# Designed miniproteins, single chains: the designs that were tried, part 91

Each design is a single chain, and the fold is of that chain. pLDDT is the mean over its residues in the fold that is shown.

## One batch from the design tools (miniprotein)

Design m3151
Fold by ESMFold2-Fast:
Structure m3151 (fold): chain A 66 residues (1-66)
Amino acid sequence: SDEEVRRNGIAGLVELGGLSEEEARRGVDAALAGDQAATRELIDAMPGAGARAVLGSLARGHGIRL
């Protein structure tokens, strides 16, 4: 479900990426909405490789091309 995917994505971004829950939620919600431009911009702005990897994997799984 989108709720389960959102929860897991947020946890990964917080634990591996060092993001706040609010920042993680913004990235995950953009990816789940299929917003390619917003998701790419958020990935490019990520502070580290861990956060980019988590959000990038989620985005690719939801049809976003990186």
Scores: mean pLDDT 79

Design m3152
Fold by ESMFold2-Fast:
Structure m3152 (fold): chain A 95 residues (1-95)
Amino acid sequence: SFMDDFLDVTLEEIKKSKSIQEAYDIVKQGLLLVGYRTFIETQDPQYALETMKEVGERLLKRVKEEYPDDSELIEAVEKAIKEALEKQEELLKSL
């Protein structure tokens, strides 16, 4: 599925990242792309937001499983997810 593909690619990019900031940027940009792609394919902004939320929750769970002791990475990923969702909500209100 697109969700499984996104999770696999994003985790690989996080693994290759050289800083917490880079991991944050990867997650935030990736989720915004998921939202954008879902919106253009469905024309449903609410479904796009719900898809981003589900993908973000699955990604955070996987990061916690692979990097359980990396509290800075977990916090950065959680922050990136929150900010991506907030940005998507603001974009939808401007339509």
Scores: mean pLDDT 86

Design m3153
Fold by ESMFold2-Fast:
Structure m3153 (fold): chain A 89 residues (1-89)
Amino acid sequence: SMLEIQQVGQESLTLGTKVNKDMVDKNEKASKEIFKKTKELADAMRNKDIDGMIKSVEKFLDIVKKNKEYVSDDTIKKIEDNLKKLKES
């Protein structure tokens, strides 16, 4: 349902905000890229654009995996689980 999709989007925004706060002092470039992807996700959510939400979360996950030293395995798994839920919708 759209409600469940929007909930997953909101959880992904919350994770993006948390990761960005943890990364801003460690890797400024990665932090800026994450911030851009969280904005793209928020825009896709407002437009009910599921493909845009998937694309934004996929790029967010890619940035996080390239900077895994600054992000917990639990957080990475939550991003992966959310991406799977969006793709299965």
Scores: mean pLDDT 85

Design m3154
Fold by ESMFold2-Fast:
Structure m3154 (fold): chain A 68 residues (1-68)
Amino acid sequence: SRAEREAILEEVLAEKAADLSPADRAAVRGWMRQYAARPEMDTLSPEEFREHVERLTDTLVASLRAQR
């Protein structure tokens, strides 16, 4: 459900992006929400969606840290 996906996004952000600035955290959340809204994501189970979100969040956080 939409609520389950939002919960997964917020949980992963809390785990992986807690040490980012508020602006960087907002950017990651925005990017993740756009990816989560894609029709392809609707085919994933909650477990598959979590794995996908975790991988993307790791990549985005690493990219933001590298840009500093």
Scores: mean pLDDT 78

Design m3155
Fold by ESMFold2-Fast:
Parts: structure tokens; C-alpha cells; sequence
Structure m3155 (fold): chain A 70 residues (1-70)
């Protein structure tokens, strides 16, 4: 359902935010989840997006793909 998608997106956004705040790169699995869940990107603030992209180039690629699928 839409609610389940939102919950999944929120969990992904939370993981990315925590990783970015702690200076940790994302796993391949998390990057793929971002690509498959464009809504997660919408829940992230610009600061989190910038930090995550700086830590892991794969993150930026996943975000770009997610945006194209919208």
C-alpha cells in the first residue's frame, strides 16, 4: 500500500541521514533501495543529500536514477 511505501521510504531516509551524520558510506543494498524508492529522496533534506553524495559517489548515482523514474 501507499502507507507501506512511505514507511519503507522513511526508513531508508533515516538510514542515509544517520550514515551521513556519522561520516559513513552507504552499502550497495541501501543505494539500490534509494534508486527503487524515489519517495525516500524526497524525505531527505538537502544537507543530508550533499553529505551522503560527498561520502559515497554511488549515492548520487542512485538519487539521479530515482529522480528519472519519478
Amino acid sequence: SEEERRKRAENIAKKVREAAEKGQPLSDETAKEIEENPEAVELMDPETLAKAAQLDGRFLEAVLKAREKK
Scores: mean pLDDT 76

Design m3156
Fold by ESMFold2-Fast:
Structure m3156 (fold): chain A 79 residues (1-79)
Amino acid sequence: MWVPQTREETVAFADQLIRVLDFIIATSDNPRVIAAAQRFRDTLRDAVARNVPPAEFFALAVRLAQELEALIREEEAER
């Protein structure tokens, strides 16, 4: 199933997303993209620390990922 059902699955997904965000931070030369990725990483870490339910966590993670993608697309369109 595409929605995680356990806290352990939620933590594993958070770790995977944080790794992707860390990669973006390390490889991007765009300070706005770096700042957004850092903010999203911190938001995901806070959600994990607060033990947000799995369904709520994934809704949040999907929303943040879409916001970051939109920002990257906007920056590319400005060129």
Scores: mean pLDDT 77

Design m3157
Fold by ESMFold2-Fast:
Structure m3157 (fold): chain A 84 residues (1-84)
Amino acid sequence: MKEEALKRLEEHREMALESARRGDGPEAFRRIAEEIEKRAEELERKGEELAPKVLASLEAARYAAENLLRVGREVDEELERRRS
């Protein structure tokens, strides 16, 4: 599901950027999110030609995105608790 994978990558990117904006996320967090997004877009473009490899790569990207999203949520929640 290319659209769902890209949406999750975008959410991860936004979470990483927001965490960095609030001063908690490291610069590497933003760079990783941006790189994942670029890879997902390129893979979708080549999907018809590289279907089996694209699917495997999208699954890996989705897993990485889910991990970053989870970490981003935990970081954001902790920051909000500290600023309460």
Scores: mean pLDDT 59

Design m3158
Fold by ESMFold2-Fast:
Structure m3158 (fold): chain A 78 residues (1-78)
Amino acid sequence: MPLPPGLVRAIEEAVAEMLPEAEALAEKLKDAPEEEKKKAIEELLERAKELVRARLEPADQALLDEWLAREKAVRAEL
């Protein structure tokens, strides 16, 4: 169940790259409606996923896809 080292590294690098943008987004949206905040967070998460994918080797990209598919399937059962 441990994540492969390449995936862990890609996540760490993506988080480091996205952290300043996430902080800036929080400041910009502090007075915004909840609907706008939710949309911005969802867009930020999708961009973070793409950054992780771009930093992965093809084999690790396949593992990420399997992980995301499994999480989506679990959510569908709810």
Scores: mean pLDDT 71

Design m3159
Fold by ESMFold2-Fast:
Structure m3159 (fold): chain A 63 residues (1-63)
Amino acid sequence: MKVWELTFEVEGAPPITIYISQEEADEKGMSAMIQAAIEEARKKAEEAGAKLLDRTKVRFVEL
């Protein structure tokens, strides 16, 4: 299965990793999926009491 691995760097906490499947990207649009992933990462960082850094690493992987 082909997926996009988005790793969001967080200040003072472990990075947040979010996966987007190619199927979801094809159905909903890659831009919309990336925006949703950013919002989810921000929410998780806030719940952990940490700051989301404006640095994201993107990797395309086959599982």
Scores: mean pLDDT 78

Design m3160
Fold by ESMFold2-Fast:
Structure m3160 (fold): chain A 73 residues (1-73)
Amino acid sequence: MEEEIEKVIEELRKATKEAFELLDKSGNVSSEDVARFVALTLRAIGSILEGNVEEAKRDIDELLKFAKEAAEK
């Protein structure tokens, strides 16, 4: 369990960096998009704190999907 949480934390760290870079390099980012990015990141952190690895992975996937879609507007 502990090793799984460590891996998910590393996945979240990589995902937030990738999402930030996608949004930062895009000319299509709104303040609403920034707020959504923060909210999704906090949701993933919450899932990790609860020890819910499966939910955290879903939250990370949603974060990356959102960032990619927002960057391609």
Scores: mean pLDDT 80

Design m3161
Fold by ESMFold2-Fast:
Structure m3161 (fold): chain A 113 residues (1-113)
Amino acid sequence: SAYDIALEAVKKMEELFLEMLKILSEENPEAAEAAKKKFEEYVEELKKKIEENKDNPEKIIELLKTFTDYIKALADLAKPLLSPEKQKEVEKLLEEIEELAEKTIEELKKLAE
């Protein structure tokens, strides 16, 4: 189902973002802790919204796009706090999140047809 596909993708995106926060925590543990709390609160609300829209693939696609944009915004705020080498590690994880989101959205579009 669209719901199961979306929840699996959110879980994988969450795991990748937590890896980014781990990188941030090595140089700025206070910023990493604050970001983790806000991110976990966002993910819980996102999962609830996906469940409320389990029969609406178009709305789930919108929610995943917004989630991807949220992750990108948090990463952009964190990048200036990191060394150039750690910035590259974060950029690689962002690329993996974006690729996962794009693949998931394409799968959900097929279910919306």
Scores: mean pLDDT 87

Design m3162
Fold by ESMFold2-Fast:
Structure m3162 (fold): chain A 68 residues (1-68)
Amino acid sequence: PLSREEVLAQLEARMDDLIATLPPERQAGARATKEQALAIVEEGWERGLPPSELRARLDALIEQFILS
């Protein structure tokens, strides 16, 4: 089992790897989306949100990024 901090660090590392595959002009927007995703996860843990709610919020954020 991983701590909250370890899970967040793994998530951040995975997102950074994905962002690095994007063209430079897309990376700034992707980094902003990453920061929002991490904030959603941290807030969700602080508020005790179920994983399904966290997933729904993350899916909405990803959809906004794709549509922008």
Scores: mean pLDDT 76

Design m3163
Fold by ESMFold2-Fast:
Structure m3163 (fold): chain A 100 residues (1-100)
Amino acid sequence: SSSLVEATKQALKNLEEQIEEIHEEMKKLSPKEQKLLDEIAAGVLAVYYAVLLTFVFPKNPEVTRIVIEFLDDLIKKYPDMKAFVEEARLLREQAEAILA
């Protein structure tokens, strides 16, 4: 359980670093390309969450809480990535429902 929590924190830190790199790369692109990359980032987040939902969340509420906090931080840090933020909000709602 504790090792799974630490592994999750490390995986989320790695994901955050990738999102930050994507966000920095977006600044070099046209508005049309920025929108496309934002939509791709939203899709990647959805796929990653589906894996966690299937294999991790139902058996570990501590991990689910960590993921909710991570999604909240992403929403606050990247408000310009509209499609990504919308996906993060939907996933956060699904994670909260699992904890209830």
Scores: mean pLDDT 82

Design m3164
Fold by ESMFold2-Fast:
Structure m3164 (fold): chain A 62 residues (1-62)
Amino acid sequence: MREEASLALAQTVIDAEKSITVYYANPGERAAVESVALSVGKEANFVQAKDIDEAVRLTKAA
């Protein structure tokens, strides 16, 4: 539930050219990003990370 981290993940999905792999730390974060992906017509695959900071870092690197 860190707003800045959730916004960073959502922005990465929006900026992706095609499908994207999204790393998440908690179910609320996954649900929020999944809603954004659906709204912009992107396909997102979700992988669990250990914490929110790792999730943001790995998603941006993918």
Scores: mean pLDDT 70

Design m3165
Fold by ESMFold2-Fast:
Structure m3165 (fold): chain A 63 residues (1-63)
Amino acid sequence: SMLQQRIEQLEKEIEELRKLLGVKTEADVDKRLEEAIKQGDVGLALILMSLRQLLDELKKLKA
């Protein structure tokens, strides 16, 4: 189904980003985002926010 295909694409993209950014859990993403904001690292913060959005989309599709 289209829903299953989208879920698989999101899971793959999330896995690749987690590996690239060195984050394992949603808590790790949130901590690194807070640190990036504190440091003024706009580029890193934007990438982490994108990962957060993908995680939220996946959660909604699985609900």
Scores: mean pLDDT 83

Design m3166
Fold by ESMFold2-Fast:
Structure m3166 (fold): chain A 101 residues (1-101)
Amino acid sequence: PRIEVPDGIVIPTGGTTKVTAKLTGGPDGRYAVMVVAASTEGSGLGSGSSGVQELKTGDEAVAEVKSIGGTAGKGEVSAVGFNLDSKPVSAGGGTGTATFT
């Protein structure tokens, strides 16, 4: 699968935010999207999952990303979508920019 993540995601340190990942390529089916956010200019860190969702190409999965704290600063979000209907499970990723506040 191919996953796209928007740029400019704002993540409160120690808080939660929603990260939207778009399926831009791959078969329709059950997907789970795993998200990690890390600061490149500080110590901010966060992670989350969309859980299992049925997606078609062009659909969006929303993952709730929880920050485990750190300092404010610029960062990056990495998302990996897993197709749970493929055998073996197939994966594809995407990245976007973030700011920890």
Scores: mean pLDDT 82

Design m3167
Fold by ESMFold2-Fast:
Structure m3167 (fold): chain A 135 residues (1-135)
Amino acid sequence: SEAEEYLEKAKKALEAGDLESALIYLVKAIIYASQSDEYRKLHGPLLMLLKKLAYKTGSEKAAKLLEGEGGFMINVNSAKALIEIALKLDSPVAFLRSQALLYLLQGDDKKAQEYLKKAEEIEKTGEKVDPRKLP
């Protein structure tokens, strides 16, 4: 599945020390898993990888957002943690994809699609954008 493929890509990127690619692949894996019957199977591995990225990036805000979940499920706090890690890594693509996940979890599918499209455009062109200036 798409979710399992991106989860494996995220793990390999993390092992290679590529934290930005690991985060981008992790957010893609979470979005695909949330849209499929695989979410319940994959949520544990996804949360473990998210916690490892929070630790490796030193994001105290992300760590605090994940503390109350204890491995239960991906939710709004998980998406907010991904946003904080993306900001720590100065990754506009990871930021936009994480923001899209937050909108999906809040039921705003239209805004989620707009953010995913913008992330795809930046990823395709290699454009350097300051994530703090994004809408």
Scores: mean pLDDT 81

Design m3168
Fold by ESMFold2-Fast:
Structure m3168 (fold): chain A 101 residues (1-101)
Amino acid sequence: TLTDIQKNAAEIKQMFEENKEYIPQRLLEELHRELDKLIEKAQTLSIEQQIEALKFLEKIKASVKYTKELALKLDEVQKEVMLNFEAQTAVTQIRQLIEDL
């Protein structure tokens, strides 16, 4: 539901914020903006659509968590490349979700 969407969005923001040194500030701001747009749109959605949005957001969160854990085993250059790619992928996927809802 809406509360779970807000919680998952906050957790995604937190995971990227913990790694902000490896991600361009502009990309972090873009991620925050897209997640906020998703939360705003979710307020107008049916319960069924909110459940679908939540499932997709949980999938994004799982990917981010996996990449964050993997990054712990990598050097600074590899961390930057991988975390940048994950942040860009998350932004793209969230934008697509907003359009599909």
Scores: mean pLDDT 87

Design m3169
Fold by ESMFold2-Fast:
Structure m3169 (fold): chain A 65 residues (1-65)
Amino acid sequence: SASREAAVRILLIGLAVEVKGASVRVVDGDFVILIDEKDEEKKEKVKKLAKEISERTGYKGIRVE
């Protein structure tokens, strides 16, 4: 759904603003959140936020690298 994708995009932009060093890309229809692998605390926070966005929107095409 275009409306669902728009809502997810807005929420992920908010996530990228809140989490310094996080960036969001679209790859093959999925939203990919990129973070520094050395920061496990940041990675866990981003995974939790991405899961909350997925649960609230029903959008499953979100992954963290």
Scores: mean pLDDT 75

Design m3170
Fold by ESMFold2-Fast:
Structure m3170 (fold): chain A 78 residues (1-78)
Amino acid sequence: MRVELEGVVRARYYHSPRAPEASLELEVETEDGRVYYVGVRQDSPGLEAAARLRRGDRVRVVGEQEGNIIWAEEVRLL
C-alpha cells in the first residue's frame, strides 16, 4: 500500500530490529500522535537525505507500507 506522510523524527537506527534489510530506520510521529516506522534501503535515493536527519526534524515520507514498516522511496526535510 502506497503511503505519504508528514511528521517529526523521534529516533533513528542504523540497525533495524524490525527490518534487517533496512540500512536506516526512522521513527516518525505524525500530528495526530501516531508513530510510523520508516525503513530506508541502501540503494534508496532517499538514504543520503535520511542519514542527515536529526531528532525533531520535520519530514515528508513517500513509500510502500509492508506490515508495520514503510519502505521509503523519498524522504524530504521540511
Scores: mean pLDDT 77

Design m3171
Fold by ESMFold2-Fast:
Structure m3171 (fold): chain A 85 residues (1-85)
Amino acid sequence: SMAKLEEQIKEALEKWKEIVEALLKLHEEMKKNKSSTHPEAPAVAAKLKPKKEEIQKLAEESEEVKEALEKEAEKLEKELEELKK
């Protein structure tokens, strides 16, 4: 049903948003400190791993979820590129 698909897309995008917020925060702090590393990066990566695995599973179950995630991934890549400047 359309409602179920919309719920799956929403769930995947919410999890993706949490990943994006965590990564952008790390990169902003690295930029402010003029450092290529962050001491909390391994801990953040460990916390994000289960969310990434859940998103991957949702993408494997639905092509529409995969396409929505790919568009959000392009946005993140652009934001991270901007922070590297």
Scores: mean pLDDT 78

Design m3172
Fold by ESMFold2-Fast:
Structure m3172 (fold): chain A 51 residues (1-51)
Amino acid sequence: SLEEEALEALQRVVDYFERHPELVRTVSLPDFKSIEETLKALRELVERLEA
């Protein structure tokens, strides 16, 4: 379904940032840290919705 496709896309975005922890080190902007916290919340939401 379109919902499942959207959830998969969100998971890929979250996974991308998790695979590149060096981005946190190289781009130490407050906004980037807030984005990572948001991505963590989105991942938890995706896992909950898929369950």
Scores: mean pLDDT 62

Design m3173
Fold by ESMFold2-Fast:
Structure m3173 (fold): chain A 80 residues (1-80)
Amino acid sequence: MLSKEQLREEARAAYEAALELAKEAKENPEKATSLTSAARILASTAHWLLEKAGEKEEAERVYEEVMKEIKEAEEVAKKA
């Protein structure tokens, strides 16, 4: 099993990637479905990794932040 330090590092990478994909989905509505799907997977991965690291509160905050960006991207795509 990964150390708690490694779990936190991997969670950070997944979280940052998820945010970038969600923001890219807002800029490219035609690709929003694929980009938001990838962002959801990465957000779930970051949440799971942070929970395993014992950072339950941070896991929830990170997940909610990414999901908010995904929701905004989906709303933009529906108008395009």
Scores: mean pLDDT 82

Design m3174
Fold by ESMFold2-Fast:
Order: structure tokens, then C-alpha cells, then sequence
Structure m3174 (fold): chain A 93 residues (1-93)
């Protein structure tokens, strides 16, 4: 059942827009030397993206609990991909 993949594909343009909007706000804070505000905006952006993924899964027919579990699994998978990429870069040295 491709329900998760289709839900994430439908949410992708909105996720990209949200990430772009928060990146702009972070850059504005950094250009003003407001590193504290930049960190705050980054945390808000991370939480907003997570909520968007969960909302997309709920819209696709998952329960809030199922959506949260799927989002957690995706986060763990992304971390493993990041760790794998780091190992590849270290191996190229």
C-alpha cells in the first residue's frame, strides 16, 4: 500500500515552501547578528515540518498515533542515511 508515499508526495511542495520560508527568516536573523532568534526560528521550522508530515498522513487516513509513529520512523531513517553519508565521506579520505 503506497498510502504513505503518496501522502508525502502530495505534501512535498508545501514542505519545500515551509523550509524555504524558515530559511529566509533564519538568514534575516543571522544578517542582523541575532543568533538567539535564528536558533529559535530553526526549532520552530523543524517542528512545523514534523507537524506537516503528520497532518499529511492523517489526511491520507492514518490515525494521529499511526502518523506520529510513521513520522518517527522516517526521522530514524533520515538519521541512518546521514550516518551512511558521513561514513562514505570518511572512507573517501
Amino acid sequence: MDKVIEALKKAQPEIDKLVSEYDKKINEALSNGDYEKAKEIQKEGDEAVRKLIEDALVEAGFSPEEAQAIADRLKKAAKKVDEFNKLLEEGRR
Scores: mean pLDDT 73

Design m3175
Fold by ESMFold2-Fast:
Structure m3175 (fold): chain A 68 residues (1-68)
Amino acid sequence: MYKKAQELEDKNRKETKESMEKRSKRNQQLLKTAEFLGLDAAQVQAAVASPSAEDALIKKGEELLKKK
């Protein structure tokens, strides 16, 4: 098992799929935030350079949704 490349491949593929799903959900949240704040995806992409900035941007979108 410790040298079985297939186990690493399977784990890597599973993590890749989960990562892609998380990224898709995150992208949808960013798009929603951009829509509510009137930001372009390009501006959101610039904010994504920092993980903390990305989280802050998503939280602002959620706050706007909750107030509605």
Scores: mean pLDDT 66

Design m3176
Fold by ESMFold2-Fast:
Structure m3176 (fold): chain A 76 residues (1-76)
Amino acid sequence: MDEARELLKKAIEKFNKGKYEESSKLASESAKKAREAGDTKLEFESLSVLSESYSKLGKDEKAKKASQEARSLMPP
């Protein structure tokens, strides 16, 4: 299984359990590995989870940055 996909699944699991700090770390790693693999859709999904996790933690600036990065991945 792609490492990025595995990390995203773990990030979602942690998010659903209310473990937002752990979710943000896993989602960040997933986004990085998805970007390295050229998987734009997976990078978008990972950045979306990262943004939501940061928002739950009150890290609004980081949440906004992750959301903007995700939006930039939309095709023209």
Scores: mean pLDDT 82

Design m3177
Fold by ESMFold2-Fast:
Parts: structure tokens; sequence; C-alpha cells
Structure m3177 (fold): chain A 76 residues (1-76)
């Protein structure tokens, strides 16, 4: 279940930010699996800004990542 929640979150990030490097997506995935939500959010914000995302897109993605991280921790 944890792996499914994290995989869906990473898939949504890839669709929202197609220019985001796969290396960053993998680091976000690892952070979420480790329960380090703040690291996942920090990595997301940096990569999304580099991809030219608006602050609104970043805020929406941050909320999604935080929700996915909380759900993954509850599934453990």
Amino acid sequence: MVETIVALAVKELKEAFPEMPEEVLEEIRRALLDGDIERAVELLRKAAREAGASEEQIERAEKMVRNAGAAAQDAL
C-alpha cells in the first residue's frame, strides 16, 4: 500500500512537471518512503522552480506530496 501511494504521487508529479529530472523524482520517492515529508517537499519545490512552475503549481504539488506522505505513514 505504501509503495502504491508513493508511486501515484510520483506519477502525478511527472505529469504536472514533465521537465523534472527522473533523478529528482527518485529522490522524492525515497524521501516519501523514508517518511521524510519535509525533504520530499524541499526537493519538489527546488525542481519545480527549475522547471519554470508557477507558485500556484508549486503550492498545489506541495499539498499533494504532504497528503501522500501522511497517507503512506498511516499505511505503515
Scores: mean pLDDT 80

Design m3178
Fold by ESMFold2-Fast:
Structure m3178 (fold): chain A 100 residues (1-100)
Amino acid sequence: PLRQLSPEQQVRSRALTAAHGVLEYLKEHASEEDVEEFERLYRELLDARSVEEMLAVMERMIELLERLAKEYPEHREEFEKMRELLRQVIAEARAVAAAS
C-alpha cells in the first residue's frame, strides 16, 4: 500500500500508525486525563502539514511517554518500547527533511 506514496507521505503514514497504537494502549491502561493529553498531540500530528511540524509533535509525544513511564511504572517497559518506535520514525522523518 505504501509503494506509490512519496517519502514524506510514507513517514506521515508510519508516524500516524505508531501514534495510533500508543493512543489505543493508553485508552486501556492510562487515566482519561493522560489519554486526552496524548489525543491532543495525535490530533496535532493529523493536522501537521510538513515533516518539520510532524517532528515537533513526535518529540512532544516522546516527552509525554517519558513522563507516563514514571507515572505508570507497571507499564514502563511498554512505554519505553513505544518511545523507541517513535524515535525510529523521527530518525526517518529527519532523513526525509534533510533530503528535501
Scores: mean pLDDT 84

Design m3179
Fold by ESMFold2-Fast:
Parts: sequence; structure tokens; C-alpha cells
Structure m3179 (fold): chain A 77 residues (1-77)
Amino acid sequence: AADEAYAAGLAAEAAGDYETAIRHYAAAAEGYIEQGDYAKAREVLERLRALAEEIGDAELAAQVRGQIEQLEVVAAQ
């Protein structure tokens, strides 16, 4: 479930396992979008973007920023 993926992502990030954290955060965001929980999806994506910026993954950071922008358009309607 999305909540389980988010919890797993947080645990992986705290452990310094960034590859695992990225995978779980991506799964959590997708799950929250499927549930219509755009607020939680945005929260997870903002955390994923911050992690991508911290580890220097500019491509992932740009992709996640685009996802946040699209989510804001959907959530505003």
C-alpha cells in the first residue's frame, strides 16, 4: 500500500540507502495518485525531489519537479 511504501522509503533514507528510498518514494507517490490523495502524493514527491537534489541526481530532480507541477494542476480542479 502507498502508506507502507512511504514508511519503507523513510526508513531507507534514514539508513542512507538512497536507491531503495527513491524506489519506495516513487511507489508511494504512484499509490497516492491512484487513491486520489494528491496532498500525500505531493508530500512524497517533494521529499523525493529534495533527496534527488541532495545526492546530485539532476535528471531525477527535474522529472519529479515536473510531476509536482502536473499534480498541482490536477489538484486545483
Scores: mean pLDDT 84

Design m3180
Fold by ESMFold2-Fast:
Structure m3180 (fold): chain A 91 residues (1-91)
Amino acid sequence: SKEELEYFLELMERIFEKTKKEVEELIKQGKYEEALLTIGIGEGLLGIVYGVALSILKKLGASEAEIEKLREHYERLMEELRKLKEEIESK
């Protein structure tokens, strides 16, 4: 339903923001290997949340539009982490 979709979108956003903040702090310290590990953990958590959210929303009879909104949000956050990873790997 709409409330469950909003819950999962907010959970994914919180995971992303926490990951980004921790990674930016590690970059400032020159800890690039730890920054890459932190991105990997964040990507893993986003994947788990996306998979669980997709399963729950489908069982609740979520619309195609709601499923697409979840997918687009997940893909956008994963793309932002990928860009951050590429920035670190260029150093």
Scores: mean pLDDT 89

Design m3181
Fold by ESMFold2-Fast:
Structure m3181 (fold): chain A 66 residues (1-66)
Amino acid sequence: SVEDELKKRRDELLEKYKDNPEVKEQIEMQFDRLLRLIRERGLSRAQVEAAVRDIEAWADSEVERK
């Protein structure tokens, strides 16, 4: 399911940034928000993939900025 794929991608991203507690907290919050939007608004698979890529890009840029 889309939710199972999101949870897997969330876990992979959290492992990548395990040494950055602030980034981990924001990743968890952003994925929780995305899961809520999927349940409440029925996002398409393409919209979900775009949102996940945005979270990944944000995390990469945030680590480089700090």
Scores: mean pLDDT 80

Design m3182
Fold by ESMFold2-Fast:
Structure m3182 (fold): chain A 104 residues (1-104)
Amino acid sequence: RKTFDQLRDEAIANVRLLMKEVFGASDEVVDQIAEVVDATLKELEEAYKQGTLTDAKVKELALKASKEVEEILLENGYPEEKAIMASIHVHSTVVLMADRALEN
């Protein structure tokens, strides 16, 4: 089975690839987004280890991360459509990470 660290590293690598190749984000913006996602997934891991990871907590973390990513892209001059689509992908990444952690 994959460790939580392995799942997080895989999720971060996938987010970096999507932001760079699909959304055309600069390396600096990709790094900012990756830091938001990494912090969110570490918070999710801590909640999981403490037995406090609920559906409500997963939704809270996913919404917070998606909004932070949307704001980063908008502040860096990316179109609203790209910012929204990127935020949806980050939301999905957090939810899928929670599902994969709970399956183990």
Scores: mean pLDDT 85

Design m3183
Fold by ESMFold2-Fast:
Parts: C-alpha cells; sequence; structure tokens
Structure m3183 (fold): chain A 64 residues (1-64)
C-alpha cells in the first residue's frame, strides 16, 4: 500500500543514518564481533528494501 511504501522508504533513510552511527560505535568497541558477513549483508539488504524491522532482526541474528 502507498502508506506502507512511504513508511518503508522513510524507515530506510532513518536506518541508513542509524547504521552509519552504529558503524562508528562498533569501531569504538573494537574487539566486539562486528564481522558476520551473512548477517551484515542481510541487514544491509533489508535497509535497502526499506524494512527497518527486518534490518533489526538480521542485525541481531548477525550479532549472535
Amino acid sequence: SALEEGAGRAGAAMAESAGAEAGARTKIHGSGNVGDPEGTAAAARAIEAGDLRAAGRHAVQGAS
């Protein structure tokens, strides 16, 4: 639907901003496991698709 499409697009923009800041914080943490290529790729694809909730799920999956 048009409202869901608009919300998805806005969510993608917000997720990109949050992702950039989270990336900087991850570098500050240093030794944390920041490298799950599968989870990171899935989260990036979800952000591009405009689904912030799915991006969050994939990020948690990658972090575990």
Scores: mean pLDDT 53

Design m3184
Fold by ESMFold2-Fast:
Structure m3184 (fold): chain A 92 residues (1-92)
Amino acid sequence: SVQVPPVTEEQAEHAVAMAKELLKQKEELQEEAKRLEREGITDAHTGIPGAKVVEIYLKGLELLVELVEKGVPPVEAVKKAIERVLAEIAAL
């Protein structure tokens, strides 16, 4: 069971807006992550290769936007997206 930290309504609305912007640059972010991985750069907090970290986070952002578009409240959508990302990181 993954524990999700408390999220405020304002934080959730901001996260949804940021997710939509980042998803517009999905292909560019994936290409940049592959470049960083070729140069031996990993995520500073996890040590996971950059391409894998970007893939996991982009999946979380896609889930967040999908849930909100289906009528899930932003706070609940953010909690589900964070839970998915944390579960995928924990499985590595």
Scores: mean pLDDT 74

Design m3185
Fold by ESMFold2-Fast:
Structure m3185 (fold): chain A 84 residues (1-84)
Amino acid sequence: SMMQRSRQRRDERQRRLDQVRQDVERNSSPQQRRQMTQVGQQMSQQMGNPQDPYDIGVRGVANVMMTAGASVDQALDMLRQQLA
């Protein structure tokens, strides 16, 4: 069914996002982790919902990496541009 295919594609995207998140966390430098926390803090302020800033930042970077094929540093630059 169309609903089943949409759910399957969404589940596959979520699995890939989780994989990219793990790769980011595993391979990030301490400096990159600090930058992700700062970006996540700015994002959480704009959303008005309190969440862990590091988690928000890592998810943001992972999403940009998936959608734009960007590196961690490129994803951080893109997020900083959007928040400026």
Scores: mean pLDDT 77

